# Designed miniproteins, single chains, continued (5): the designs that were tried, part 46

Each design is a single chain, and the fold is of that chain. pLDDT is the mean over its residues in the fold that is shown.

## One batch from the design tools (miniprotein)

Design m17580
Fold by ESMFold2-Fast:
Structure m17580 (fold): chain A 74 residues (1-74)
Amino acid sequence: MSDAQVGMLLGFASTMTIHGLAAEESGDKSTLEGSQLATYYFMEQAEKIDPSARDRASETVRELAERGKELLEK
């Protein structure tokens, strides 16, 4: 059960990276920042269920999540 929930959250995070890349290519800063924040949120929820969820994510997902975290800390 928990693994399926983590898989879904990481799947949503991966989908947000696709939207983030498309927004970056089109110069849509609002959509890019929204995708970064959403990726961070999905990663945080996944890590609450499974602390190793970050290690299961792709590098691109981890990078977008870090950008989202930075937006919240500024």
Scores: mean pLDDT 81

Design m17581
Fold by ESMFold2-Fast:
Structure m17581 (fold): chain A 118 residues (1-118)
Amino acid sequence: KEELVKKAIEEFEEAAKLARESGTPLGERAAKEAEKAVEYLKKGDLKSAIKEGERAYKIALKGVQEGVMPPAVVEELAEGLEYAYEALGDDIGASIYRMAEAVSEATRDRPPRETPVS
């Protein structure tokens, strides 16, 4: 499934770029873990790639929660993880990250009718 691996690489490379463009220590850490995922994908080590991708995803999610990183980093990492899990043959893992990306996109389009003062 070389095409799925290629797509995962493209998404992780874009995530690393966006994370670095944040100019923050969390962005640099997320970028480095995403770059490790890319190197493992290039070597055909899907399990190590997923592990580093999930580490990058957790760092990016924290950065978004702290307001120092754009949600797009989390979305690109989720898409990269979706493709990596599909390449591994793990349809459940792929579905989890596909849903995570969709939820992130949907919540950004929500009008400010939720409690703005939580």
Scores: mean pLDDT 79

Design m17582
Fold by ESMFold2-Fast:
Structure m17582 (fold): chain A 96 residues (1-96)
Amino acid sequence: REKAIEHLKKALEHLEKAIEAAREGDIEKALEEIDKAMKHLNEAGDLAPELHSKIMGAQALLLVAKVHLNEGDLELAIEELEAAKEIVEEMIKELE
């Protein structure tokens, strides 16, 4: 549990950085931070299989956010990143 929470908190940090980069129009930085968040979500899922459905939901939102960032739809991408962030916060609360 402790290691899964650590990875979820790291995913949250990277999602916050992705949102900031997207707000600044730094698409390359936003995509990099999304990839880092997704890596930490995968690690959390391996450690806490009970979170698998929520992790899949967060990852789906992040994949759609990447599409919208590449299309220049920054507002939609930010909404999807914020939604993924809320799922990650809920998973942290569930494990604590």
Scores: mean pLDDT 87

Design m17583
Fold by ESMFold2-Fast:
Structure m17583 (fold): chain A 78 residues (1-78)
Amino acid sequence: EVEEIIKQAEKILERARKLLERARSQGNDEGVRAAETAIELAEQAIEYAKKGTPEDLRKASILLTAAGVELAAAEWYL
């Protein structure tokens, strides 16, 4: 599960970074905010997942879900 959470978070990071560049090029402040938030949440999810305790994995899962929501918001704003 640690490996799966990290893999999913890395996919969000890759997508969010591409959206951030596009949002910046368009001057889309809402898209920039959502993409930056998705990056921050995905990075936190990786940090908690690497700790590997059941409690940290639950936190990582919540953060990963939140990162996915912000990624979708960034796509919606663009």
Scores: mean pLDDT 86

Design m17584
Fold by ESMFold2-Fast:
Structure m17584 (fold): chain A 62 residues (1-62)
Amino acid sequence: MGIPRDVARQLGLGDLPEPEEKNYYANLAGRKIDAIGAALEGQVAGVGPLLELRREYLRQLE
């Protein structure tokens, strides 16, 4: 569902220029990727075998 233009403007969302909104999502995506990487390394101690399989898969592609 979308936010009505009037409500978005009242909340200040409509005041954001498109480039800044785009930059916000890019920054958020980067943080999310970093968090996933940290979780894989921290939450699953010994994730090495999984990372090795991923590397082997990439190797098989080339």
Scores: mean pLDDT 54

Design m17585
Fold by ESMFold2-Fast:
Structure m17585 (fold): chain A 68 residues (1-68)
Amino acid sequence: PVDGVWRAVRRSPWTRAENRRLFGRVPGDDEPWVVLKSAVFYGVEGDPDDPAERVLLTREEFVALLKA
């Protein structure tokens, strides 16, 4: 289920810490999250210091990427 995958990506320790750092709080479910592309496509964390790995996605954009 797409919701389970989106939740898992958002619950990674790096993803939660980085979004809290950038936005001063953990974003809500309907808000954009900064995630690593490798976490989205392969279920693994890439290099968090590589800016090319970072993408700002809403849940809707995440669903679209999984369907492509």
Scores: mean pLDDT 66

Design m17586
Fold by ESMFold2-Fast:
Structure m17586 (fold): chain A 100 residues (1-100)
Amino acid sequence: MKRKEALEIIEEAVDRMLAAYRAGDREGMLEIIAETARRVKELVPEEYDRILAMMYALYAASDIPLEEFERYAEELLKAVREEDWEGAGEIMQEILKKAA
């Protein structure tokens, strides 16, 4: 139950980050991360650090073209839904290499 609620919060947060990316609002992306981190920590404290890392990877991806940003957002959400944290880690590393 709590993980399903956390997943709904994460999915909403990623949609909001996509909207902020389209608006060029990087400060808004950080605000979304802070709000989501607070809510997720209460529901799934054991996954909190991984979820936070994923959201900051998406923030780093704000320097990448929209089509690639959307693809990474979808791939990361899929990995989180499937509890595939190894796959999520590989995607995050790819994002960070491209954003550097």
Scores: mean pLDDT 83

Design m17587
Fold by ESMFold2-Fast:
Structure m17587 (fold): chain A 65 residues (1-65)
Amino acid sequence: MVETLKAHLARLIRAGRGMSEAAFELAKELIEKGTESALSHAASVVGMSEGPDEAQKRELLALLE
């Protein structure tokens, strides 16, 4: 169900207003890993941190391809 997790994660990313650099780097690493478990963890990280700013959004959405 990787595609469902990617869609959910993309929605959380687009709603974002800003997140810490540590949370951003962790989310980036988890998305790059690309497993269901990693994508689920990335969604939790993004959701808990109000999601990324516009620059962070561009980078994370590019990784979700």
Scores: mean pLDDT 74

Design m17588
Fold by ESMFold2-Fast:
Structure m17588 (fold): chain A 107 residues (1-107)
Amino acid sequence: MEVKVETEAEVLKPGEEHHIRIRIETDVASPEELVRLVREYADLAFEALQGAVGGKAEKIDNLEVEVEVTPDEVRVRLSREAIITTPDGKKIKVKIEVEGVGRLPPP
């Protein structure tokens, strides 16, 4: 299996908004496998952000998952938004987007 992962992080407003984008391209046995990978990367990115800012999630604003399946390919897009409260009581909005493309085996 070949796995390609690209990560882009942007601070839209210092101390107010952070955006992380992750793109995954891999071979998968099923659409469910790609959905699992995309969710796992989103969770890891969110935990890393909480650790980096020293805060805890106060609210999850949105979780959106889109799945498209063709005979030879599956695509998954996951978007997650949350508010992280820092130890000093400041609120930071974070958005994590993960896009996965999985190649399915021939039937």
Scores: mean pLDDT 73

Design m17589
Fold by ESMFold2-Fast:
Structure m17589 (fold): chain A 64 residues (1-64)
Amino acid sequence: SKIEEELRLEKHRIDVLKQTIENLKNSDLPQEEKDRLIKAANDLLSEEVTRRKELEAQYEKEKK
């Protein structure tokens, strides 16, 4: 189903964002730039986690 595909893509996006945050923490960028980018990535991560929960709820309704 389209929801199963969206859930797989959403999990991948979350994993990529988590990896991006770890890469940023380990980068040699200036600390101010690092902090700004990490904050932006964490804000996106929060939105993606919320979207995943909504998609999971929709998928459970479709399964019935």
Scores: mean pLDDT 84

Design m17590
Fold by ESMFold2-Fast:
Structure m17590 (fold): chain A 60 residues (1-60)
Amino acid sequence: SAATERRIRAALALYRREMLEAGRPLPDSLYRPLAEGLGIPAEHHDALVARLRALEAELF
């Protein structure tokens, strides 16, 4: 859905900022709690993780 995609993109933008500020990838153990806290449905967690890994490869 458009609302879920907007939430995922907002999460990716936030994670990007945090990674750049830290100069390193975020711990993978943090991804699920953050996704849950942002209200991203469980069925989209694998897609979010894949996009985060692609972002890590782009940044580092």
Scores: mean pLDDT 76

Design m17591
Fold by ESMFold2-Fast:
Structure m17591 (fold): chain A 99 residues (1-99)
Amino acid sequence: ASPATKELVDYLVELLSKFPEFEVTVDGTTITITVKDNPVARKFAARLAFTLGEYQVADITVDGNTITITLKDSPTLEKNFEKLKADLDAIAAEYEAEL
């Protein structure tokens, strides 16, 4: 994986690990998130996954309360990294406000 992809993995793990509603495990560039049965946490996780998909930096799989995010090398990630982080931070801020 590229350095930018590794930085995105680290960023997402740090972001998600702040919230006790999420159990986060990492294997290389694959992040597995288990979400507690909470509609607000579910909405947050779905918005996060959707945003990563829109930036084309991850393949997302949803199975019940488990979300698997496989980050992929993208030629646009380095260019869009700050904008992506800003969008993800905004989603996290909305989630914290709804708790």
Scores: mean pLDDT 81

Design m17592
Fold by ESMFold2-Fast:
Structure m17592 (fold): chain A 69 residues (1-69)
Amino acid sequence: MSSFIDFLQDLLRYHSYSEAAKILKDYLIEQYGISEEQAQEIADLLAQGKIVEAVDKAKRLLKEQEKLK
């Protein structure tokens, strides 16, 4: 959880919300196996500046993915 937040904070330091959203989408798919549809929903929230909602949704999906395996 903390490592994900650290990654997101660093991403937002060097990128706009729109650019950060694109990078985050690819990261969630490649590193955590989140579906493209779910990753896009998180990316859309981040692109809108809804950081808290994006983080909460990402945390829930990551927890669900871990529980399924």
Scores: mean pLDDT 78

Design m17593
Fold by ESMFold2-Fast:
Structure m17593 (fold): chain A 79 residues (1-79)
Amino acid sequence: SDIEKLEKERVKLQVIRNLFQISISTNELVKERASKTLPPEEAQRLQQQLEQTNSDLKSKVDEINKKIKKLEDEIKKLQ
């Protein structure tokens, strides 16, 4: 049914979102550890790289959240 297709797509997006959120959290922990263990110049380079990566991942999470909301709204209309 149309509802089953939308539910499957929603679940897939939720899984992808959760994986991106795990990656963001892991990168934040790596940034914190780097600041305490690496020489200042190396820590700054790694932090800048991870900040860029996390910025990109957060943008992807925001896009997925918008798609999930649209799918949830469509599912509610069909129920």
Scores: mean pLDDT 89

Design m17594
Fold by ESMFold2-Fast:
Structure m17594 (fold): chain A 83 residues (1-83)
Amino acid sequence: ETVAYLAIHEAEEEHVKKLEEELKKLNLSREDFGLTEEEAPLVTGYDGSTPKSVIDDALAQARKNGLKIKDERTVTFPTLEPV
């Protein structure tokens, strides 16, 4: 599945906890999403039924890694499938 990204500066670290819990539910980690420490998940559009909490947590990771507002990026997620 291909997903568009958009960085955000306003993310909070508590969203990271939700992302980790949500990924745990899927038995996944950030690496399973194809994410790096420096280029955290910047997502504003998921195709499928991805919970918003997962997206919010991804944005929190982006801020933690010092990311700026970016253009939308297309990334393939190995575990988020459309329904």
Scores: mean pLDDT 47

Design m17595
Fold by ESMFold2-Fast:
Structure m17595 (fold): chain A 95 residues (1-95)
Amino acid sequence: GLEELEKILKEIDELIKEVDKLLEEAKKKGDEELIKEAQKLRLEAEILRGMLLIVIGVAKLNPDLPDEVLQKMAEKFKKKLEELKKKLEELKKKL
């Protein structure tokens, strides 16, 4: 339910911090291609975060919303988060 969505939000925040760290390391190396890919990943993570905040807000305003609906949404956000985490690990290998 809602607690699951809030846990995913925390994991997205942690992902953004790791992307920011990668971006700083890429800038120090002058790797223009890696900088561009890290910036793209950061934007995708921020979009996912914004979408999740909207869902959490709607859920808080609608306490009668079925838990099954929130669970399905949480599963979609988890899948997107795992895709972004895999991309981050691929980019880290280029350091």
Scores: mean pLDDT 88

Design m17596
Fold by ESMFold2-Fast:
Structure m17596 (fold): chain A 97 residues (1-97)
Amino acid sequence: SAAKAKEHLEEAARHAREAARAARAGDAEAALAHLQEALKHLNEGVDLAPFIPTEDILKAIGLTLRAIGALLDGDYEAAAEAAEELAELLEELKEKV
C-alpha cells in the first residue's frame, strides 16, 4: 500500500530528525536508537513501495551508516548533519507515488 509506505517513510524521517537533535545534545545512545528506528521504518517502507529507486535507497542507507560512524568517532556535529540529510531524503521519497 502506497499509504502505508508513506507512513513508514514519514516515521523514518521523524526518527532521523530526532537522531540529529540527540546528536547535537551529545546523547549518542538516543541518537543511535533513533537511527536504528529510522532504518527499520525505511526497510518497511521500501518493502511496500518497489517504485522507490535503488539509488535513493542506497543513499539513505549510506547516510545512516555515515551518521553511526560519526557517533562512534565522537563527531556529533557530523552525525547530526548526516541525520538531517537522511531526514530530507526520506521526506523527498515520501512525496514520490
Scores: mean pLDDT 88

Design m17597
Fold by ESMFold2-Fast:
Structure m17597 (fold): chain A 72 residues (1-72)
Amino acid sequence: MKTEKENEKNAKEVAELTYETLQAFDESKEKGEEKAAELAKKAAELSDGKGLDARNEGIGLGFDKYEEEKKK
């Protein structure tokens, strides 16, 4: 099982990958697809219950950051 500290680390890592994936799609479809594949691999690793929670939280945080930047 993941500890609270490990869950926070995983959530932040997933948030960063999610944000980078969205930014990469803004540059090109090819770069976006490469980053999306990395995010998918990381998400697949986080299937241990509490890891799933960290994954979902991270994805939400990454999207939130991207939407705030996009409004500029």
Scores: mean pLDDT 76

Design m17598
Fold by ESMFold2-Fast:
Structure m17598 (fold): chain A 75 residues (1-75)
Amino acid sequence: MEVVERLAEVLEAAGLSPETARNMAEAVVRAVFEDGVSAESAAKVLKNALIDSGVDEETAEEAGRRIEEILREAL
């Protein structure tokens, strides 16, 4: 629950809508905690999704780094 909120906040700050940020955060938390995806792999996927959504590369890289840190803290 708290991890989803923290990820959604980072994604919203990067430029995603609240709905998109929440949906992506929930999917990532499920992938990492239920399916065994690494924090590094999940952060890389989110960074690429942000770039695909029109976020600039520098902002996407910073968001990806913060997401990886949040996921590693929760594991």
Scores: mean pLDDT 81

Design m17599
Fold by ESMFold2-Fast:
Structure m17599 (fold): chain A 78 residues (1-78)
Amino acid sequence: ASIEEIKEKLKKILDEYEKETGKTSISLVEFSLYIFKALKKGEDKEVLDKIFELVKDYFKEKKELSKEELLNYIDENE
């Protein structure tokens, strides 16, 4: 998967989270839940696994991350 595809899938997942919860920051537990919900909706497992692997280390540094922080982290680590 391309970095652009990864970023689009991440944006879609985080937009759904914000729409359903009204929250603008996400924890690792909530992120894992929304990755699982995306998988159940038919999103590509390989792409979802790659998204998780790219951002999991950032959750070790901060307990809650915004959409902008997660997208910037991917851009900085591509």
Scores: mean pLDDT 81

Design m17600
Fold by ESMFold2-Fast:
Structure m17600 (fold): chain A 93 residues (1-93)
Amino acid sequence: MVPAFSEAERAELLAAVAELLREIARMLREGKVDQELAAKVAAVYILAAALSIGGEDETAKRIAEAVKEVIRLADEGKYEEAAELAERTAREL
């Protein structure tokens, strides 16, 4: 499939997602579950959706599923597990 973005643009989007996931992990470890965390989570979903504009994208799907699990773990009070998942997802990008 022809991607909606160039390889360089795609790499920059993935780097932005990775940085946001690392920031989310840091905030979760600090117990900082506020509007800033919610905004960063929303930004990750928006960037993942952008990766899928040209068609189904397995990396975008993986990011969305990982973020969904991070939110679930955080909702259960498992902030360290949520942070570890976010950081691991960032490393795999």
Scores: mean pLDDT 81

Design m17601
Fold by ESMFold2-Fast:
Structure m17601 (fold): chain A 60 residues (1-60)
Amino acid sequence: PSAADVVGRAARADAAEAAPELSEEQLEEIGRRVADVVASGLPAKEMAARTRAILEEFGA
C-alpha cells in the first residue's frame, strides 16, 4: 500500500469514530477521496484543508 492508501484508511477510521452513523459506503468514499487528494501531490497545507473539507462534508 502507498502512503496515500495509508492516509485514506486513517481518515476513514477517524470518520467512523467521530460519526458512527456513517455507512460503510460513505466511509469507503471518504477513504477514496482522501487517498486521491494525497496522490495528487498537493502541498501539505492544501491536502490537510481538502481532507478536512471531505470529513466535514460527511459530518465527521
Scores: mean pLDDT 74

Design m17602
Fold by ESMFold2-Fast:
Structure m17602 (fold): chain A 105 residues (1-105)
Amino acid sequence: MEAGKLAAEGGELAAKGGTLAAKSAETKEQLAKGIGGAIAGAGGAFLGKLGAEKNNAKLAAEGGRAAASGGAAAAEGATTEEARALGEEGARLGKKGAELGEKAA
């Protein structure tokens, strides 16, 4: 499996989950986690795509770690099942991308 592709997909899901968590946030803590998840997820997607395009395992690993962190934050801040599921799946794919990228580096 391509580490950069997993990091990019995980980051996209984390960004969507974080955005939905922020939109449905009832507390400042939930809003902060949703926004943080969206930003980290977007960064993970960017780095994952760049890692895949440049065949750079270190960028793929960095993207995967950002996607995993963003997905976890999105899930924690989520008040809806949809936002939580997106965050959890984003974190899962990001973690897998990071592990494969680190092993390939």
Scores: mean pLDDT 85

Design m17603
Fold by ESMFold2-Fast:
Order: sequence, then C-alpha cells, then structure tokens
Structure m17603 (fold): chain A 80 residues (1-80)
Amino acid sequence: MMTPEEKIKKRVEEVIKKLEEAAAKSTDEKEKQELNDLIEIIKEKSEKLIKALKNGSITPEEALEWVEEEEKKVEKYLKE
C-alpha cells in the first residue's frame, strides 16, 4: 500500500506530466511560458509540502487536500 508521501508524489507527477504535454502541444510561446512557470511553482510547492509532511507540520489529509485542489485547478485550466 502506498504511503501518503508516495501518493502525493505520484499525483503531483501526473499533474506535471499533463502540463508538460500541454506545453509541448502549444504553438503559443506565451502559453508555453505560463505552463512552464506553473510546472516550476507546483514543483516548489510539492517539495515544501513533502518536507512539512515529513516533519509533522501538516497532516496527510491536509497534504492530499492541497493536491486535490491543484489537480482541479490544472484540469480547469487545460479544458479552457
């Protein structure tokens, strides 16, 4: 069974992969830049989240809620 940390990492990787695929398919340099900036922001936030989870500053439930909200934001952005 996956640990909360493993679940977070896997879900974040899936979000990043979707953004990378969207950036690769985009012909608009501004959109491509915005997608790459979002990828970097998500990577930084996920690293901080994992550190907070490891040191007990947040609960696994709080960490998963953040991932769910980020997934919803990305899905909404990509459908537009």
Scores: mean pLDDT 81

Design m17604
Fold by ESMFold2-Fast:
Structure m17604 (fold): chain A 75 residues (1-75)
Amino acid sequence: MSVEDQSLVVRSGKLGREVAEELGLSPDGQAYAAGVAAQTALENKDKPEEEVLELSREKARETGEKLLAGELKLP
């Protein structure tokens, strides 16, 4: 993985954590959402940076909302 790819994954994870924190998720829920955001960035690393960050934010938000609704169970 390139330095740019690593930086993008880290930034996406931080965005996911911030979104989950804003939604009021527990630390475990924040970590899970950050992981989902980072994984989304890894799966979309071939896309423009702005698009990857937007997708990561949206996936973190969707994951956080499902955790709050009880539709997702933490591992």
Scores: mean pLDDT 79

Design m17605
Fold by ESMFold2-Fast:
Order: C-alpha cells, then sequence, then structure tokens
Structure m17605 (fold): chain A 100 residues (1-100)
C-alpha cells in the first residue's frame, strides 16, 4: 500500500517565524510520484501551497508566518507503480498554530 509519513504532527510558531515540514512517500515498486502540499483552513477549504514531481521525499518550508497561516498542512501523493497501476495517499497532516 502507498503510505505518506510527515513530521511534525503539530507545531506552534510565533508570528514572523518559520517552520519546516518533511514528508516521505513509501510503497513497493513506485516508479514515479507527484506530491502536492495542501493547506486546509478551519472551514474545510483547501489551497495548494507547493508541488513536486518525480520524488518520494518533500520538504515544505513556511517562512514569515502570519496568524492566518494557522491551518492543517498535509501532503497528497499520487504514485505510478512498475506494473502501471496508480495509487493516491494522504499524510495525517501537521496542525500549525501561529501565535503573537
Amino acid sequence: ALTVTQSPSSATVKEGGSLTITSTVSGAGIVHAVIVWLKEAADGSTEVVASAVGTTSSTLTLKDLKLEDTALYYQVANAVFADGSTATARGAGTKVTVVK
């Protein structure tokens, strides 16, 4: 099965600070992966904040954080396997809280 692991699971950052979130996509026989980083607001709306193609590891660096950047950040991976099959997996997310 396709698995997305990301770290940290939660973080509290001061306004103007920075945070690095890392993720790894794991699965037997992955030939190619497309990684998308999403920001999910409290109302459930989602925004694409970064993407990468052809990789199983990704780092999202958030800089100059604002109070409005308080959200759930998660990765979605779409993988192509050696047999031509495809799978999609989502990371558990990083709950980011920005404080003054």
Scores: mean pLDDT 82

Design m17606
Fold by ESMFold2-Fast:
Structure m17606 (fold): chain A 85 residues (1-85)
Amino acid sequence: SDGERRLLQGRMNMILLTMQVALDRAKTISEELEKEVEEKRKEIQKLIDEAEKYFDQGDVDKARELLDKAQQLAVDVMDEINKKE
């Protein structure tokens, strides 16, 4: 449904925004941490891209599972950065 697609897109955008905030913070701490966050952002983007493919195929449950994984990775990255500030 259009409502489900909007919620999914909003969730993807929130995850990506969280990673951009994480990357901006990491840049103020160290180059090593910045590179680690960039690699995690790439992994998260791959999960988001895969979630979109499953959603377009009608597998909403698999799409949600992949977004749950992407969101957890973003939370873990932010927690790591918060511990280093």
Scores: mean pLDDT 87

Design m17607
Fold by ESMFold2-Fast:
Structure m17607 (fold): chain A 83 residues (1-83)
Amino acid sequence: MGIDGLLAALAADPVAEALALITFSIGKRYGKPKEAIVAVAYLARQHGLDLETVLKYAREAAKEFGVELKEEDLLQRPKFPKI
């Protein structure tokens, strides 16, 4: 359950698999999986990953974490608490 299903879905793309592992580590440690997915997807796009790969990763991660994620959330910059 969870990470095993996500890794199987992304096995054909080692970059997407690496993003999933990073997101799982962050989500487990900080308890904010939606924010982790959005931040990882944003950084992947900034580093030149194609939008389809990033969207595939984000959809699979959101499904495994059981969080609602809209495509528009992935196209916006991550929102951080005001300092």
Scores: mean pLDDT 64

Design m17608
Fold by ESMFold2-Fast:
Structure m17608 (fold): chain A 71 residues (1-71)
Amino acid sequence: GDELVALAREAIEAFLAGDFEKAQELDDEVVARLRELRARGEVSDAEAQAIVAAMQAIARENEAKIREVLE
């Protein structure tokens, strides 16, 4: 859906801009929207899992950067 594409794009743009808090917030929103689409049968579980895995990889990189700042 267009909304998922827009949210994913905004999450990536926030990450690239160094706004890791916003990137994480948008990642969570994408996951919530994917769960709704799966419940409606509009996306397969495999497609939803692939997108979630990609977003989780970005989130893990954000966590690593935060840990470096904190020690």
Scores: mean pLDDT 69

Design m17609
Fold by ESMFold2-Fast:
Structure m17609 (fold): chain A 99 residues (1-99)
Amino acid sequence: AEERKEKVDRGIEKARKEIEKMLEEKGKLTPLVRMQIEVAALVARRKAHELIDKGESEKEVIEVVVKTFRGMAEGLGFSEEEIEEIAKIVEKVLKEELE
């Protein structure tokens, strides 16, 4: 359980850094956006840990993290293309860390 949580936390941190880099390159990494990404990472960790404690699959853990970052991007008014780019970054990084 603790090793799975450590991998999830590492994956979320890597995804956060990759999202920040992508948005910075596009000139969209404002202080508000950076704060919302940090909040999304904390919420994603909490939800992922709850699923791990319930014995849910890696697929379900990855899906909840992706959904959390997607919701953050939607709330910030990003385009559908930008939301999907963020979702793909999260899914790829989490799969590499967990699988």
Scores: mean pLDDT 87

Design m17610
Fold by ESMFold2-Fast:
Structure m17610 (fold): chain A 85 residues (1-85)
Amino acid sequence: MLDEVLNAPRSQQEELLKDLIRIMESLVDELHAAGILSDAEYQQIKALIDQARAKVEAGDLDGAIALLQQAKELIDAALDRALNA
């Protein structure tokens, strides 16, 4: 999904980023409810997602992508830890 945003036309990147933010928020809430994310990890990832949304609203799509990449890395690390992968 993030790779699709990076390769999308600029006119579509904003809408794709908004969709990705919504999906990541839902995923993070579910992972926290499942005990995969600690309270600290949940708060940190939520803060990155909130900052990414603010960047999209400001028209800084590159900044939003960078913040969502950081959030994804934290989610991936937590899933790897939970799955012993």
Scores: mean pLDDT 82

Design m17611
Fold by ESMFold2-Fast:
Structure m17611 (fold): chain A 88 residues (1-88)
Amino acid sequence: SAAEQAARQRELQNRIDALEESMRNTKKDAEEEANSKATELKQQMRAEGKSESEINSEVTQLKNEIKKKEEDFIKMIEAEIQKLRDQL
């Protein structure tokens, strides 16, 4: 029925909307995690007497790892959104 088709489309759209919100939250959480962990790492390494060069290298590596995890997770969500859109 037309009502069943409309209900199915609303359900699919609600799932897409939830995944898009999850993507926004993932990006925000990754930025907050990168900033928090970088601050903690800098403080720890300075307390240990590490050079600013060593600190910068480790912070860059940490941020790159968090960014890669973010990008990989976003790609998975985008693929799921596309599958749901193809069902609309």
Scores: mean pLDDT 89

Design m17612
Fold by ESMFold2-Fast:
Structure m17612 (fold): chain A 76 residues (1-76)
Amino acid sequence: KKEEIEKGVREAREEYDRAFKEALQKYTDPDEIYKAAVEAARKAASKLPPAVGAEVYQRLTDEIKKKVEELKKKLE
């Protein structure tokens, strides 16, 4: 239900945020940073029940896309 999705989003967000910060130190290419963050979100979501995990993954990939777009604008 909604509360389980929100909890899953918060926990998985911590995972991808850590991966995003590590990728920023490792890579200069925004596409590689995106891939690292999305992979972390996928792994975190895969530990959840399928219905909850699918929704969490969808929300986080949308969020990561926005963060990477913002990063691309700053690097131009």
Scores: mean pLDDT 79

Design m17613
Fold by ESMFold2-Fast:
Structure m17613 (fold): chain A 63 residues (1-63)
Amino acid sequence: SDEELAALRERLGDPNLTDTQLTNLLTTLRMKEQGASDAEIAAALGISVVAARVGVAELERHL
């Protein structure tokens, strides 16, 4: 939702993140909270495992 994306943008402190990047990071955060692996996140988002791992590291940097 727009409210969840706005809250995540505020928490990360990066105003240059696109809505697509924020949506992917929000999905990554929720899946990690549920115990998902980087490979499962990659499959869910249709991205590479490397891209999923970068997303996880970016979230861990700010949380």
Scores: mean pLDDT 76

Design m17614
Fold by ESMFold2-Fast:
Structure m17614 (fold): chain A 74 residues (1-74)
Amino acid sequence: MEVLPKEELDRELERAEREGNAGAASVIAVQAYKNGDEELAQRALDVVERLYGPEAAEEVRKTAENIKAQVEAK
């Protein structure tokens, strides 16, 4: 399972912000964490929080951190 290139993720996040698509931002946050790009992941989580609220952002963050922890611990 390969992650999207960083440049592609950055472009998709800008589009998600512009269109108010929190679902797309959530996917980008998870992929950014897999890439080790915590800055992009945090930015995507901020978009989710602004659109759907802090509970949605926390759930996405928890999922992304769990995935990262499993990859890092291996």
Scores: mean pLDDT 74

